Designed miniproteins, single chains, continued (4). Designs and how they scored, part 24

Each design is a single chain, and the fold is of that chain. pLDDT is the mean over its residues in the fold that is shown.

## One batch from the design tools (miniprotein)

Design m12798
Fold by ESMFold2-Fast:
Structure m12798 (fold): chain A 90 residues (1-90)
Amino acid sequence: SLEEFLRLLMKRTTGEEISKEEAEEIAKGIREIFAENLDKPLEEKLEKVVAFLKEKGLPEEVIEAIRERFIPLDKITEYMEKARKAEEEA
């Protein structure tokens, strides 16, 4: 889960454990940003996520790792849309 990823990432990067409740709050904030910006490009969503995480005081290394987690999803979405268009044109 995103919550488990956040806890493991913080422990590995800073040596400090965040609570389950803190991880859930951060994950909820990220999900709300995506939900409020469904019509926006991924880069704009990621910019808002980075700003939120910086406000929460997360280390830059942690923020970058979280950002990288979402980039492959956008590329997968583009691939799926291209495949769908190819089927419609066949």
Scores: mean pLDDT 73

Design m12799
Fold by ESMFold2-Fast:
Structure m12799 (fold): chain A 55 residues (1-55)
Amino acid sequence: GPMEEKLEGLDENAVAVKDSVKELLEKFGVPQAEIDAALSELDKQVDEAKVELLK
């Protein structure tokens, strides 16, 4: 949609944050299942933030 470009910045930033979180959790030896759960939670919050920005 026409808001695609506006959401691109948020998406890029969210990807960078998720990548950093994943790297840190892997470095601390957190189980993959826990990492997946944490990333899933972040993804949900990012999706909600995108909806808020579309207002």
Scores: mean pLDDT 74

Design m12800
Fold by ESMFold2-Fast:
Structure m12800 (fold): chain A 69 residues (1-69)
Amino acid sequence: MSFEAEIIYKSEKALAVRVKVDGETFVLVLKVEDGRPRFITAELVDEKARGPETRIRVDGKVMTLGELE
């Protein structure tokens, strides 16, 4: 088992981390809503992208990491 993690987006209310576990790539999003943390698992549309314009797919919907504010 190997863990690799890289922060691909960070703001005051959202954090997105690209995580690679045993060859599989995931995106974990931590968003603060109403003062409480929410964890969202997302798919990267472009696995090498980073920053606020990075597109993710959550439950079939495409959005950017900057929209997590």
Scores: mean pLDDT 75

Design m12801
Fold by ESMFold2-Fast:
Structure m12801 (fold): chain A 96 residues (1-96)
Amino acid sequence: STEKLLEELLASAPSLRRAAEEVIREAEELIKKGINPEDAKKAKELAEEALRLIEEAEKAYAEGKIEEAARLLLEAEVKLSFALMLLSITKREAEL
């Protein structure tokens, strides 16, 4: 069971990478348009941190450090979730 959960988590890395890159792109568009640029910059920063953690996780996995890779990927998920939440709030505030 634990081995299966680790495999599923590691298999999610490409999807997390794409999501992080998408947040960065959307945040940069908001910054360029002057839409809540401070919160957009924070969302971008969190997504960039998530991207770094994903890269570190991929390196750890290549080195056979499976548990370390999984932990780094979980940290990336947490940061990305916060980035997505902040981006959503930023977009909603722009409508007010």
Scores: mean pLDDT 85

Design m12802
Fold by ESMFold2-Fast:
Structure m12802 (fold): chain A 82 residues (1-82)
Amino acid sequence: SIIEEAEKVLKEVEKLSAEEGLKLLEEFYKKYAPKLSPEQKKGLESAVNWVRKVVKEHPGSKIAKRAVISALQLIIRDLKES
């Protein structure tokens, strides 16, 4: 399921840099966005765009790492509530 794949990405991101985590989040978006409702797709796109901004403004930081993790946690929650 899309939820299981999102949870897998979250587990991988916990082991990676913020920049590598963002790359996995972007790959998840490209693969699964076409399979989501318009509202879910907009939410995922907004989360990806926000993480890109935080990673760009705070490279290599704990803030950037936390942004990637928090975005994935919110995505998983929103997918489960749909």
Scores: mean pLDDT 84

Design m12803
Fold by ESMFold2-Fast:
Structure m12803 (fold): chain A 59 residues (1-59)
Amino acid sequence: SSEDIQDDLQRQGAEMARQGTPVSDVSQQVRDKGTQLGLSPDQIQDTVNQSTKTALEIH
């Protein structure tokens, strides 16, 4: 489902942040992948927000 895709993408974003990827680059990668995977604009924005929040929490 699109929710499963969104959850997986959020985990990928968090992993990038854990590896030291800048938040701006994590956000861009999540937007690009979300668009390619066919997520809606609302789902993409939510995924970016969650990935960014997680990145800040593990930094």
Scores: mean pLDDT 77

Design m12804
Fold by ESMFold2-Fast:
Order: structure tokens, then C-alpha cells, then sequence
Structure m12804 (fold): chain A 106 residues (1-106)
């Protein structure tokens, strides 16, 4: 799966989380990711995805377990897709995914 495809799947998941939780911030991140992709600015889309994952970690208690598990799966795929070209960003996403996993085990 390409970085673009993974970012599109993340945007869809964030929109589902927004609908389920009532937290419009997740929908704003989804919209911004899609706009960056359509503009051909994948670097901006990745930065927004990172911010969205940071927000998800901070607001973990609001996110149903099912969606948290899907965020972890997509985040791990993003790390694999980014690690060769964007190792610093991949490392930051990996840290957030590890934080989500730890919260899910509590």
C-alpha cells in the first residue's frame, strides 16, 4: 500500500471516529489530510496525520477500542511505508503507536 493510500484510509478512520465520539477535531484532521493529498502535498498530509495521532493519544479515553486498534494497524503500516525516505517522521509515528498500544493494554 502506498503512503497516499494509507493516508486516505487514516482520513476515513478519523472521520468515523469523529462521527462515533462527536469530536469534530478528528473530522477537521480528516478533511485537512484529504485536502493536502488532493493538492499533491504528501509531506503536509503526513504532518497532519502525525498531529492527528498525537491528538488520538491525548484523547484515547474517548476512542472506542475497535477504532484504537485500527489506528494502531494503520500507524504501523505508515511507519513501514515511511521508514526508508522519512525515518524521523516514521520514528515519531512509531512512538505514538507504542503509546496507543500501552493505553489499550490498561
Amino acid sequence: MTVEELLRELAELLEEIAKKTGDETFRQFAHQIREAIEAGDLDTAVRIALAALEYAVKNFDKIPKEYAERLIELGEKLVEALKDRHPETAARIQKLIEELKQKLEE
Scores: mean pLDDT 87

Design m12805
Fold by ESMFold2-Fast:
Structure m12805 (fold): chain A 69 residues (1-69)
Amino acid sequence: SEEEKKAIAEFAESKGYPEAAEKALKAKSAREAAQIVSEATGVSVGTLLAFARYGAERTQRRLVLEALR
């Protein structure tokens, strides 16, 4: 979803990879976005997808962002 891709892109941007974040937003799926950011940051695709799903939920978003910082 767009929310999941946005969460993955925000993670990449927060880690200093704005170009990876931009590519993630243009990806066809959250999985493709996770693959792009995984290659840039070294974080596993599975981890990025899990955080993206939690990040899409309002209550979980704070916990996800705290864990990523």
Scores: mean pLDDT 74

Design m12806
Fold by ESMFold2-Fast:
Structure m12806 (fold): chain A 69 residues (1-69)
Amino acid sequence: EEELKKRQQELDDYVRRASEAARLAGEMQAAGLDVPPPETVELLMVSYARYNPEKFEEIYRRMREAAAA
């Protein structure tokens, strides 16, 4: 029961960060950066969270760093 709850919280975290990455992509595009549309970024991030978590973490980290600059 506790293990299932932890996995659900982990999935909720991935969904939240995918939405955050989409928002950051929108802000980067508004700043003149050549990035994919927010909708595309969100779909890709959700897919990576499910099938390639390592790639999700890499892209999320890079987007956070780029947006903070």
Scores: mean pLDDT 77

Design m12807
Fold by ESMFold2-Fast:
Structure m12807 (fold): chain A 70 residues (1-70)
Amino acid sequence: EEGKEAGRRANELLRAGVTPQQAADAGLDPRVIEELAFGARVRGLPFEVNDKARELIEQARKEAAERRKA
């Protein structure tokens, strides 16, 4: 499942100490960045979302909405 794989990748990055900001700056998949940001927030870990990360997260959410609309 697409969401499951993105979540798995995000957890791996979280364990390695990668922040959502660093992932966005490195140009990682938007879905992975969104899962990483969500995971960090849910676990109460400090995180910072720069403008690029926000745009990529929004893009992933927009794609999900488009699939629902179709």
Scores: mean pLDDT 68

Design m12808
Fold by ESMFold2-Fast:
Structure m12808 (fold): chain A 69 residues (1-69)
Amino acid sequence: MTNEELAERVKRYGDELAEHYEKDGQLEEAKIVREFAEKTAEEIRNGKLSEKDKRALQAVIDAWEAERA
């Protein structure tokens, strides 16, 4: 997986998690989640994250996708 692909998946994960907060009326929590996901995606795109951290993020996203399948 490329840095760009991982960054986009992190952004989607954050957006979906934020949508769950928005559905519960937790607008501030949704905003924080989106901002954190955007920051993490930027660090991935810029090659700022270690390979270990990128693998850990991929595992979290893969587990999240599997839970929904």
Scores: mean pLDDT 79

Design m12809
Fold by ESMFold2-Fast:
Structure m12809 (fold): chain A 97 residues (1-97)
Amino acid sequence: AEEHLEAGKAALEAGDYETAVRHFRQALALDPENKEAHRLLGEALYKLAEHYMSQGKWLEAAIAYREALRHYELAGASPEWIEKVREKYEEAVEKAA
C-alpha cells in the first residue's frame, strides 16, 4: 500500500494522472478502507476529469468526476468540496448530451 501511495503521488506531481489512478487503485486493493488512498484517488480522478474537460472529452470527464465524488465521500472530504465536484460532474453530463 505505502509503495503504491508514494508512486501514485510522484505520478500526480508529474501530471501523469492515469498512472496516479492505477497506483492509488492498487493501494486500495491492498487496503480498501484507507482514507488517504481514497482522498488521493479522488484527487487524481478529479485532475484527470479536468484534463478530459479541457480536451472536450465530456463523457470521459463525467465518468472520472463521478468516480472522484465516490472516493472523496469515502475519504470524508468536506461537503463544500463534494458540492464543487458535483457541479463539475453535472457540467460534463450536460456537455456530453
Scores: mean pLDDT 87

Design m12810
Fold by ESMFold2-Fast:
Formats: C-alpha cells, structure tokens, sequence
Structure m12810 (fold): chain A 67 residues (1-67)
C-alpha cells in the first residue's frame, strides 16, 4: 500500500509535468515524457516498468472502490 501510494503520487507528478505538452498539441513529446518518467520511477524503486504499471492499476482500482 505505501509503495503503491508512492508510485501513484510520482505518476501524478509526471502527468502534471506532461500537461503543458498535451495543451500545446505535442502528444508525441508528452508520451515520451510519461514513458521516461515511469521508467525512472521503476529504476528508482528497483522494479520493472511492468511491475510499476501493475501496482498503479491495483492502487487506482482500490481507490475507486473506496470512493
């Protein structure tokens, strides 16, 4: 749960950083920034990108049930 919270917070920070690129229509740059950010989080936590994405999905589902 704590690690899932850390991943979710870091992912939100990455999305916030990508927002100006999306608003400017630079979708390829936004995707590249998001993928690079997720890869950076994975390296920092000693996880694979697939594991980070799986934990993020689990956290999002759990939060949706808690409302």
Amino acid sequence: SHMQEVIARRYQEILDEARPLVEAGKFADAVALIEQGVASVARELGLSVAEVKAMLREYQEEQAWKS
Scores: mean pLDDT 81

Design m12811
Fold by ESMFold2-Fast:
Structure m12811 (fold): chain A 68 residues (1-68)
Amino acid sequence: SHMARRQASNAGLQAAFDAVAALRAANPDATIDEIIAALERLAAQESDPLAKAVIEALVRWLRREREA
């Protein structure tokens, strides 16, 4: 349903934000590579396919930024 899909996407984005915030709080100089690694671990642990897809999309975007 539309509501379930939106909630899964929001959960994935929130989990990604929380993971990045926790990493930056522990290491303010965290590199893009360290952020990508943290998000890849989060995606591997995610059981919801929509939340996983959102996290994986963010990882692909960050990899492009790293290469720029």
Scores: mean pLDDT 76

Design m12812
Fold by ESMFold2-Fast:
Structure m12812 (fold): chain A 65 residues (1-65)
Amino acid sequence: KLSPAELEETIEAGVRAIAAAVTKLSAQKLRDKGLIPEEEADKIIAEAEAALDEAAAREQAILER
């Protein structure tokens, strides 16, 4: 079973993934409504997607322990 440190790492990765997903969805909606420039929205979306990929890779590494 997961150690306390591994549980903390899992929670941290989960929080990071949720934050990235919310950021991506928010940027997409703000772009679609014309509230922010498309260029800025695309940059935020790309950064959020990179963060989601990193969080997914981290979760896989933890599960392989």
Scores: mean pLDDT 77

Design m12813
Fold by ESMFold2-Fast:
Structure m12813 (fold): chain A 74 residues (1-74)
Amino acid sequence: MVDELLELMKKAIDEGIDNVNVAIGRAIAELIRKKYPGDAEKAREFLKQFLSLPDDVKERIRKELEEAIAKKKA
């Protein structure tokens, strides 16, 4: 899950997204559409799983995305 989300977040940044929160939101939406197309119940369960991730994991994700954005702008 986290690795798949990170790949989609980095893809969003490569496509021109330069905001961490927007990249996160886009990646979550894309992964839900890919794995659970048309299934609102599974989409809700996925969001619950993501929100339950430890703070250290969420901080690591944010740092990796900030670095990817910085590298893209350079």
Scores: mean pLDDT 78

Design m12814
Fold by ESMFold2-Fast:
Structure m12814 (fold): chain A 83 residues (1-83)
Amino acid sequence: PVFELPPDEQEARRIAEEAAEYALRTGKAVLRIPLVSEETQLRQARIAVDIAADYGLNVELERVGGTLVVTITTPEVVLEKLK
């Protein structure tokens, strides 16, 4: 499944969280951010990046035509913090 981020900030956050949860369960999620305006698209991308970072996930950003594609992946390295 591919997730699409809407221009509405609150709904973008909800969908980004859903994508992050999906990536945690499956190893990968893809978000598409259509070009409404450059400012809006970059703000949506920042929301996705910030949410993925909060979940401890890796993020890759790619521009495909007018659409910004955000790929969220689980980190391959697990660090044991205790003992």
Scores: mean pLDDT 78

Design m12815
Fold by ESMFold2-Fast:
Structure m12815 (fold): chain A 80 residues (1-80)
Amino acid sequence: SPEEIKALVDEMLKVLDDPSLTDEEKKNRVIELAERIKKLAPPELQEFIDKIIQTIKNNDYNTTKGAVIALKLKVDEYLR
């Protein structure tokens, strides 16, 4: 559901902003959350999810956060 996807995206943003987590822990959790979102997401959101996975695997945390924010905005469009 869009509400379930939103909850997972919000969790992903919390993980990226959590100062208690190492970069490796953030990377592993973001990939896990992105794969979970990918199973629930319609085709229109798949490109955003794939970009999140690609950028986090490249250790590009700033681009990853931007991609997660972009996904959140798209999910919010489906809820409105």
Scores: mean pLDDT 84

Design m12816
Fold by ESMFold2-Fast:
Structure m12816 (fold): chain A 100 residues (1-100)
Amino acid sequence: SLKDEVLALLEENIALLREALARSTDPEVRAFLSVVIHGLRTVKRLVEQGDLEGALEGLEKLIELIERVRPTLDPEMQAVMDRVLENLRRAKELVEEELK
């Protein structure tokens, strides 16, 4: 289902960010990654509860946050954020499609 695909994209992003967090020693980067992971878990819960409007708002906020912070990161972390953004934009498209 579209919801199952969205949940899979969110779980992939959580896994990617957990790996990035494990490799990062910068406290500011670690704080940023932790905020994004928490936001992804919140969006996942909203999708599971059928609150697709709340999930869409959460996805939009996460995309905006990551786009804002991305230029301040090193190239390896920027590449991780690019993949996370690709998955978030796909999840947003799927949620918008389900909403009509």
Scores: mean pLDDT 90

Design m12817
Fold by ESMFold2-Fast:
Structure m12817 (fold): chain A 58 residues (1-58)
Amino acid sequence: MEEDAKVALEKMLAIQKENGITLSEEQQQALYDGYLTALELDLAEKDDVATLSAPEPA
């Protein structure tokens, strides 16, 4: 979830850079938080089953 939010943010930053737009750190944090929340809601909606809480190393 957090990883996916970071990937989404990175992708958005790449698109903005291509358009000649530089996002501030505040804007980047706002986007990241938004993506994190959206992904959490998406998982809660699509996957009704909760996964056991455990740190999953990459």
Scores: mean pLDDT 67

Design m12818
Fold by ESMFold2-Fast:
Structure m12818 (fold): chain A 90 residues (1-90)
Amino acid sequence: MKVVDYLMEQMNLTEEELMARLELTKAELEKLKPIELKDLSLSKLEKILGKKRASRLLFELVGAIEGISIVEAEKKFGTAKNALEYIKSQ
């Protein structure tokens, strides 16, 4: 499954709504589209988005999966690495 498709499914957003929510440019979205969820790495995300926005994306996604707020997701998982490991285990 592609990372962008998984984000849209878990967050219940259209492509345009996902771009607005995560402040993605069309160029950043196109770089994310070919990435499979199983091949997703923190370094790949950071290369496209930078550290801060990569972390935000991961916490937004685990929050959506768990049905909790981003603040609760940050508290529960602590690090972007832990959030990513959880996402890949789903």
Scores: mean pLDDT 86

Design m12819
Fold by ESMFold2-Fast:
Structure m12819 (fold): chain A 73 residues (1-73)
Amino acid sequence: DLQAQIDALRAQAKALSAEMAKNADDVAKQRALWDQLVAVAAQLVRLQRQAGMPAGVAPPAPVSPQEKNLLKE
């Protein structure tokens, strides 16, 4: 069930965000949790697309490093 998988990934993303908040002063832990959150977000977008969800219903996406590289001075 795609909906169950989407719900599971949303719950995982929420748990990762809460863990990041608890470890706000631990840069290494935040980096690891951020990498996990990015992976979960990518899977969630793919599953939502597969489920036929309309464009714009995506979860809050992390800022892409590629997009940051376009912002020069």
Scores: mean pLDDT 69

Design m12820
Fold by ESMFold2-Fast:
Structure m12820 (fold): chain A 86 residues (1-86)
Amino acid sequence: KVDEIAREIVASSGVITRDIYDRLKELAAQEDPEELARRIAEKAVSLKYNGKVDEEKVEEITKAIIDVLNGGDLEAASQRIAKILS
């Protein structure tokens, strides 16, 4: 589930779709949202940069996902993630 979401975000160059958002909300109801967001961010950065995990990039993507989970703008978060994964 986390791996699937991370792969989809990377494949779309950082886009969090409504479908991804709904799946994130479902998972956040079952576990700690910050830990969930961090695991997705770490996997996305690892996938994009061939196993190299930049802590700064992980933190920024984690914050964007948390903002979305707290009712933030989906498009704004997608743009932030796209810039990091560029």
Scores: mean pLDDT 84

Design m12821
Fold by ESMFold2-Fast:
Structure m12821 (fold): chain A 80 residues (1-80)
Amino acid sequence: SAAAEEERIARIREILGVSAESPQTVERLRLSIVIGRVLRRIGDLIDDLLANPDTPEAVKEERWRQTNEANLAELRAAEA
């Protein structure tokens, strides 16, 4: 959620000793978090498919479609 992202950004700023909030820095951190989640979803799917090599092709295609749809929705929500 946006609230969880703001909390994470605040924690990162605290750890790095960033005392003043720059809109550009906050936006960069938010985008980095979103990209990290997108890549994690892809990695998790790859790991699961590798663990289950006998998964039917139609099921693999549907899971990739769902993952891509979720990632695109999150990326679109992050864009102005």
Scores: mean pLDDT 76

Design m12822
Fold by ESMFold2-Fast:
Structure m12822 (fold): chain A 99 residues (1-99)
Amino acid sequence: MSLKKKGDELYEKGLEAFEKKDYLSAGIYFSESGELYDKAAQQALANGDYKSAAEYYRNAALSYKKAGEAYEKAGDTHSAAYYNGLSDGYLSLSDRLAS
């Protein structure tokens, strides 16, 4: 199974945990999803596929933003700030590759 598909599956698990108000598990799933999308983006870059890399970095940014949201709901403000910062960084990477 591809890194992108594993990232998609973990993102869905994060959404399910978030809906059940299991915010710590949601944060873990979303952060792991972001790591898989980052790895998928790095593979796309290595293959010269800048469009897929931009898409995967955007997906990583979204996953990390959801991790920040989940950790904030869990009362972990430091992890929330960390993942929100990662989200901003990956969004900037995506924008530069898409231009």
Scores: mean pLDDT 90

Design m12823
Fold by ESMFold2-Fast:
Structure m12823 (fold): chain A 74 residues (1-74)
Amino acid sequence: AISREEALARIRELLEELYARMVEAGKISEQEAKELLERSLAGAERALDEGILTPEQAVALAEREKRRELEKLE
């Protein structure tokens, strides 16, 4: 099992990579990417703290979101 802190670090990594690729593709601005990252991480932290998602579920959701959005850029 992964820890809450490990899950949040992994989610940050996944979303930073996704949003950087979206900025490179001209789909969002750097400012929008920063705002999306902050909101997404706050939401993940809340869901973990409230027991709505396990650490593994939170990471899996972030991986699915990244895959889906990157496919749209191709």
Scores: mean pLDDT 85

Design m12824
Fold by ESMFold2-Fast:
Structure m12824 (fold): chain A 55 residues (1-55)
Amino acid sequence: SLAEQATAISGNKAEIQEFNGKKALIVEGDLSAEQIKELSELAEENGITFAIITK
């Protein structure tokens, strides 16, 4: 799944959330520039928004 691929890239918790029929790839925590690039490209390839949650 997309969430599994994102978890593998980031090493962090990743999930797909839906708001008003729009999907977003949500990834938690500290990410390198390369991880951000790969996750952004993965989300774009699947037509969804990418967002990072920091605590």
Scores: mean pLDDT 79

Design m12825
Fold by ESMFold2-Fast:
Structure m12825 (fold): chain A 65 residues (1-65)
Amino acid sequence: DEEALRAQDEAVGALNRIARLDAAAGEATSKAVQEIARRVKAEKGVLEASRAARDYALAQLAKLE
């Protein structure tokens, strides 16, 4: 699904930017994203998991500005 791949790319981009701003925050956010994705994938599938991971990563990035 192209939308799921796009959401995953956006999540990775946000995580990389967080890591450049704060390495500890980047590691913590990456772990949280993995747990959110695992939980949501089990309940709702890969598209919803990819969206949830993206939205969480972007929200954490916004807190670092």
Scores: mean pLDDT 84

Design m12826
Fold by ESMFold2-Fast:
Structure m12826 (fold): chain A 75 residues (1-75)
Amino acid sequence: AEKERYARAILDELDVSDATPEQKAELRRLIDAVLAGEPLEDVYARVDQLVAKYPDNPDVKRLAEAIRALAERLA
């Protein structure tokens, strides 16, 4: 399906990013939540929480914003 292609692109970026294994696991869980149809408000809250938790890692912010954009496209 189309949503699987968009998610795959973000997952591929995640795998090659400089994020730590822990940060990658949290971002992967957020992608899974988006694909499961989590409400946009909950996705926004989780993105904000992740960025606040890891403010010094630009890859976390970039990937969290990409996941937010994915959720908006699937809404």
Scores: mean pLDDT 81

Design m12827
Fold by ESMFold2-Fast:
Structure m12827 (fold): chain A 73 residues (1-73)
Amino acid sequence: SVEDQFQALLAQIKEALKNRDVDKAEQLIDQLDEVLVELKKVAPPEKVLRAELEYGSLKTAVAALKTVKEIEE
């Protein structure tokens, strides 16, 4: 399901962040955005709101890691 795909991408992004793999995390964030668009068409409003909050949180975490890595290089 679209929900299962969303949850799988959340897990993959968290793993990429643990590995400090910014390129992979950014690629997965783009995929998560596409899945979120599809989720908004089929999921109830409360589930969409939670998904948007999780997406925003992960997008912020990836941006923060990218900034840290740019300073380290």
Scores: mean pLDDT 86

Design m12828
Fold by ESMFold2-Fast:
Structure m12828 (fold): chain A 56 residues (1-56)
Amino acid sequence: SDLENGLLVQKAALSGKSKNPDVLLLANAAKTQSEEAQLLIGFAFGKANPELAAKA
């Protein structure tokens, strides 16, 4: 779900596990604009985990 993806994206970005600037930008957006961020979280999750993006 988008909420589960959001949690993973924010955790990965904030802990420095993701160095992808798109993921970092979207993780920051999720803090201030949660409704809009939910739509983008799935995309950011895919960027953080290319294996999952390839399987989608």
Scores: mean pLDDT 54

Design m12829
Fold by ESMFold2-Fast:
Structure m12829 (fold): chain A 80 residues (1-80)
Amino acid sequence: SLIDEVKKLASEIENLSPLMQELVKEVLEILEKAEKEKLSPEETIKRLQELFEKYAPKLSDEDLEKVQLLLLKVVSLIKS
């Protein structure tokens, strides 16, 4: 499942800060809601972008780069 693939991607990121762990949890919640409510790929991606915009000003430059890479991979999986 998409959720299992995202959990695997998150587990491969070394040294997840508490803030990044919260972001990953919210990403998984968005994906679970998308599956339950049958949201379009476009709506799901929009919600992930809004989540990123919420967290971006709170993240260090290093964590911001890790989050950007994670979200790009998640968006790629959604579009597949």
Scores: mean pLDDT 83

Design m12830
Fold by ESMFold2-Fast:
Formats: structure tokens, sequence, C-alpha cells
Structure m12830 (fold): chain A 92 residues (1-92)
């Protein structure tokens, strides 16, 4: 998919961790176990980026409600998180 190639490029640029790419690949393959492992690797309750990455994975898994909640939480932790704001605006 175009999005998976975009995330692979962002990983190569150091902008997202590999676990985000692996999480999206797991979603596209219907591999719930690998998705859960990717989400566990990403999870850090004190890092706004963790909430942002989980928001992206929830969105691509088709859970828009959880995606919005996680992106809003990312902005609560870091109000200057431009990428989280941009993604949230696309979902509203």
Amino acid sequence: SELLEELRQLFKEGKVPIAVVEGLEAIENGDDTKLAHSMMIIWDPNDARSYYYLGLLYYHAGNVEQAIRYLEKALELDPNFERAREELEKLK
C-alpha cells in the first residue's frame, strides 16, 4: 500500500520507529499477535510520540474513535506536536 511505503520512508529518515512500520504490516496481513507486539514496543505512557504512533495504528486498523483519543492524548502531553495535530485534523 502507498501508506506502508510512506511509513517505510519515514523510518529510513529516522522520523518513526520500526515498530510502527511492523504494526502497519501486521494490520495489512491481519496478524493480531504481531500488531499487539508492535503496540507493546511503542507503548510509553510518558511519551507523546507513543500516543501518536498508537493513534496511527488504531486509525489504520479501522478504529477511528481510539485513534482520535490517542492523538488527543499526544497533544495533551505535547501541545506543540505538529504531526499529531495534523493527523487529528484529518480525522475530524
Scores: mean pLDDT 82

Design m12831
Fold by ESMFold2-Fast:
Structure m12831 (fold): chain A 80 residues (1-80)
Amino acid sequence: SKKVEEAGEMIYLSLKNGEEEGASLETLIEGVKNAVKEMEERGFSKEEIIEALRVALKLAKEAGNEKAVKALEKVLEEIS
């Protein structure tokens, strides 16, 4: 859905901005975990959250953002 795609795009944008500001991998992982919690609180299903993270992961891979890829893969492995 458009809402899930927009959530994924916003997650990646947040990770990109965090990396540009010098955030560690550990900080980016916590950022993804916080985004998951916020989506749960907003009423997204587990399936929708996983889809949003996969959208973010696709964008990170296309951008060659290895740090964002690692953060997203780590959280996806924990919740899948």
Scores: mean pLDDT 88

Design m12832
Fold by ESMFold2-Fast:
Structure m12832 (fold): chain A 62 residues (1-62)
Amino acid sequence: MDNLQNVINQRRNMPMDTPDSVRDQQRQNLANAMRVNNDPRYSTIQQVLSQRHGVPPPQPTP
């Protein structure tokens, strides 16, 4: 939990003009912290990052 909270605080204090690459790195850090805490949202974050890098997420369409 401490590592997850630290990552969340860093994201909250991130400057508005932070480049997308840094935001993706922070999202990856959050995903890693979630993985350590067995958070089911880890897979969702990985899917979003994969889509941005050319792999579409397996999200069901209505």
Scores: mean pLDDT 61

Design m12833
Fold by ESMFold2-Fast:
Structure m12833 (fold): chain A 76 residues (1-76)
Amino acid sequence: GGPAEALHHLAEGRRLLKQAEEAYKNGDIETAKKLYEEAIKHFERARDAARQAGDTVLANIAEEGYKKAKEKLEKL
C-alpha cells in the first residue's frame, strides 16, 4: 500500500507500454496486444493505490497511462 506501491506499478506500466509500442512497430501484433493488456493492469493498480493513498496527482498520471494503453490496444 501507499505511494511506493503506486510508483512501482506506474513504472511497470510505463515499461510495458514502451515494450508494447516496440512490438507493434516490429509487426508483432499478438505480443503488442499482450503487453498492452499487462500495461493496463499495472496502470489500474497504480491509479487505485494512489487514490487509496490520497495522491490525486499520481492517480491522474496513472489514469492517463491507463487511457493511453487502452486506446492503443483498441486500435490494434
Scores: mean pLDDT 90

Design m12834
Fold by ESMFold2-Fast:
Structure m12834 (fold): chain A 68 residues (1-68)
Amino acid sequence: MIRVSAAGLAAARAALPGLEAAVEELREELEEMLANPEEYSEREIAVKEAALSLMEVALALEREMVAA
């Protein structure tokens, strides 16, 4: 289990909505890129897909730390 200080837990709780919003925004960005593949390279799309996957893992870990 990930252990955090009381200050760290408070910071994680404060950051959680922003992280959730960032994941949603990145998902929408990737969706836009996939809708316009002629404007973006395959590698650029793959990098965004990888970034989204990493951010989703980070969000899950933050939720784990904050969850009661």
Scores: mean pLDDT 76

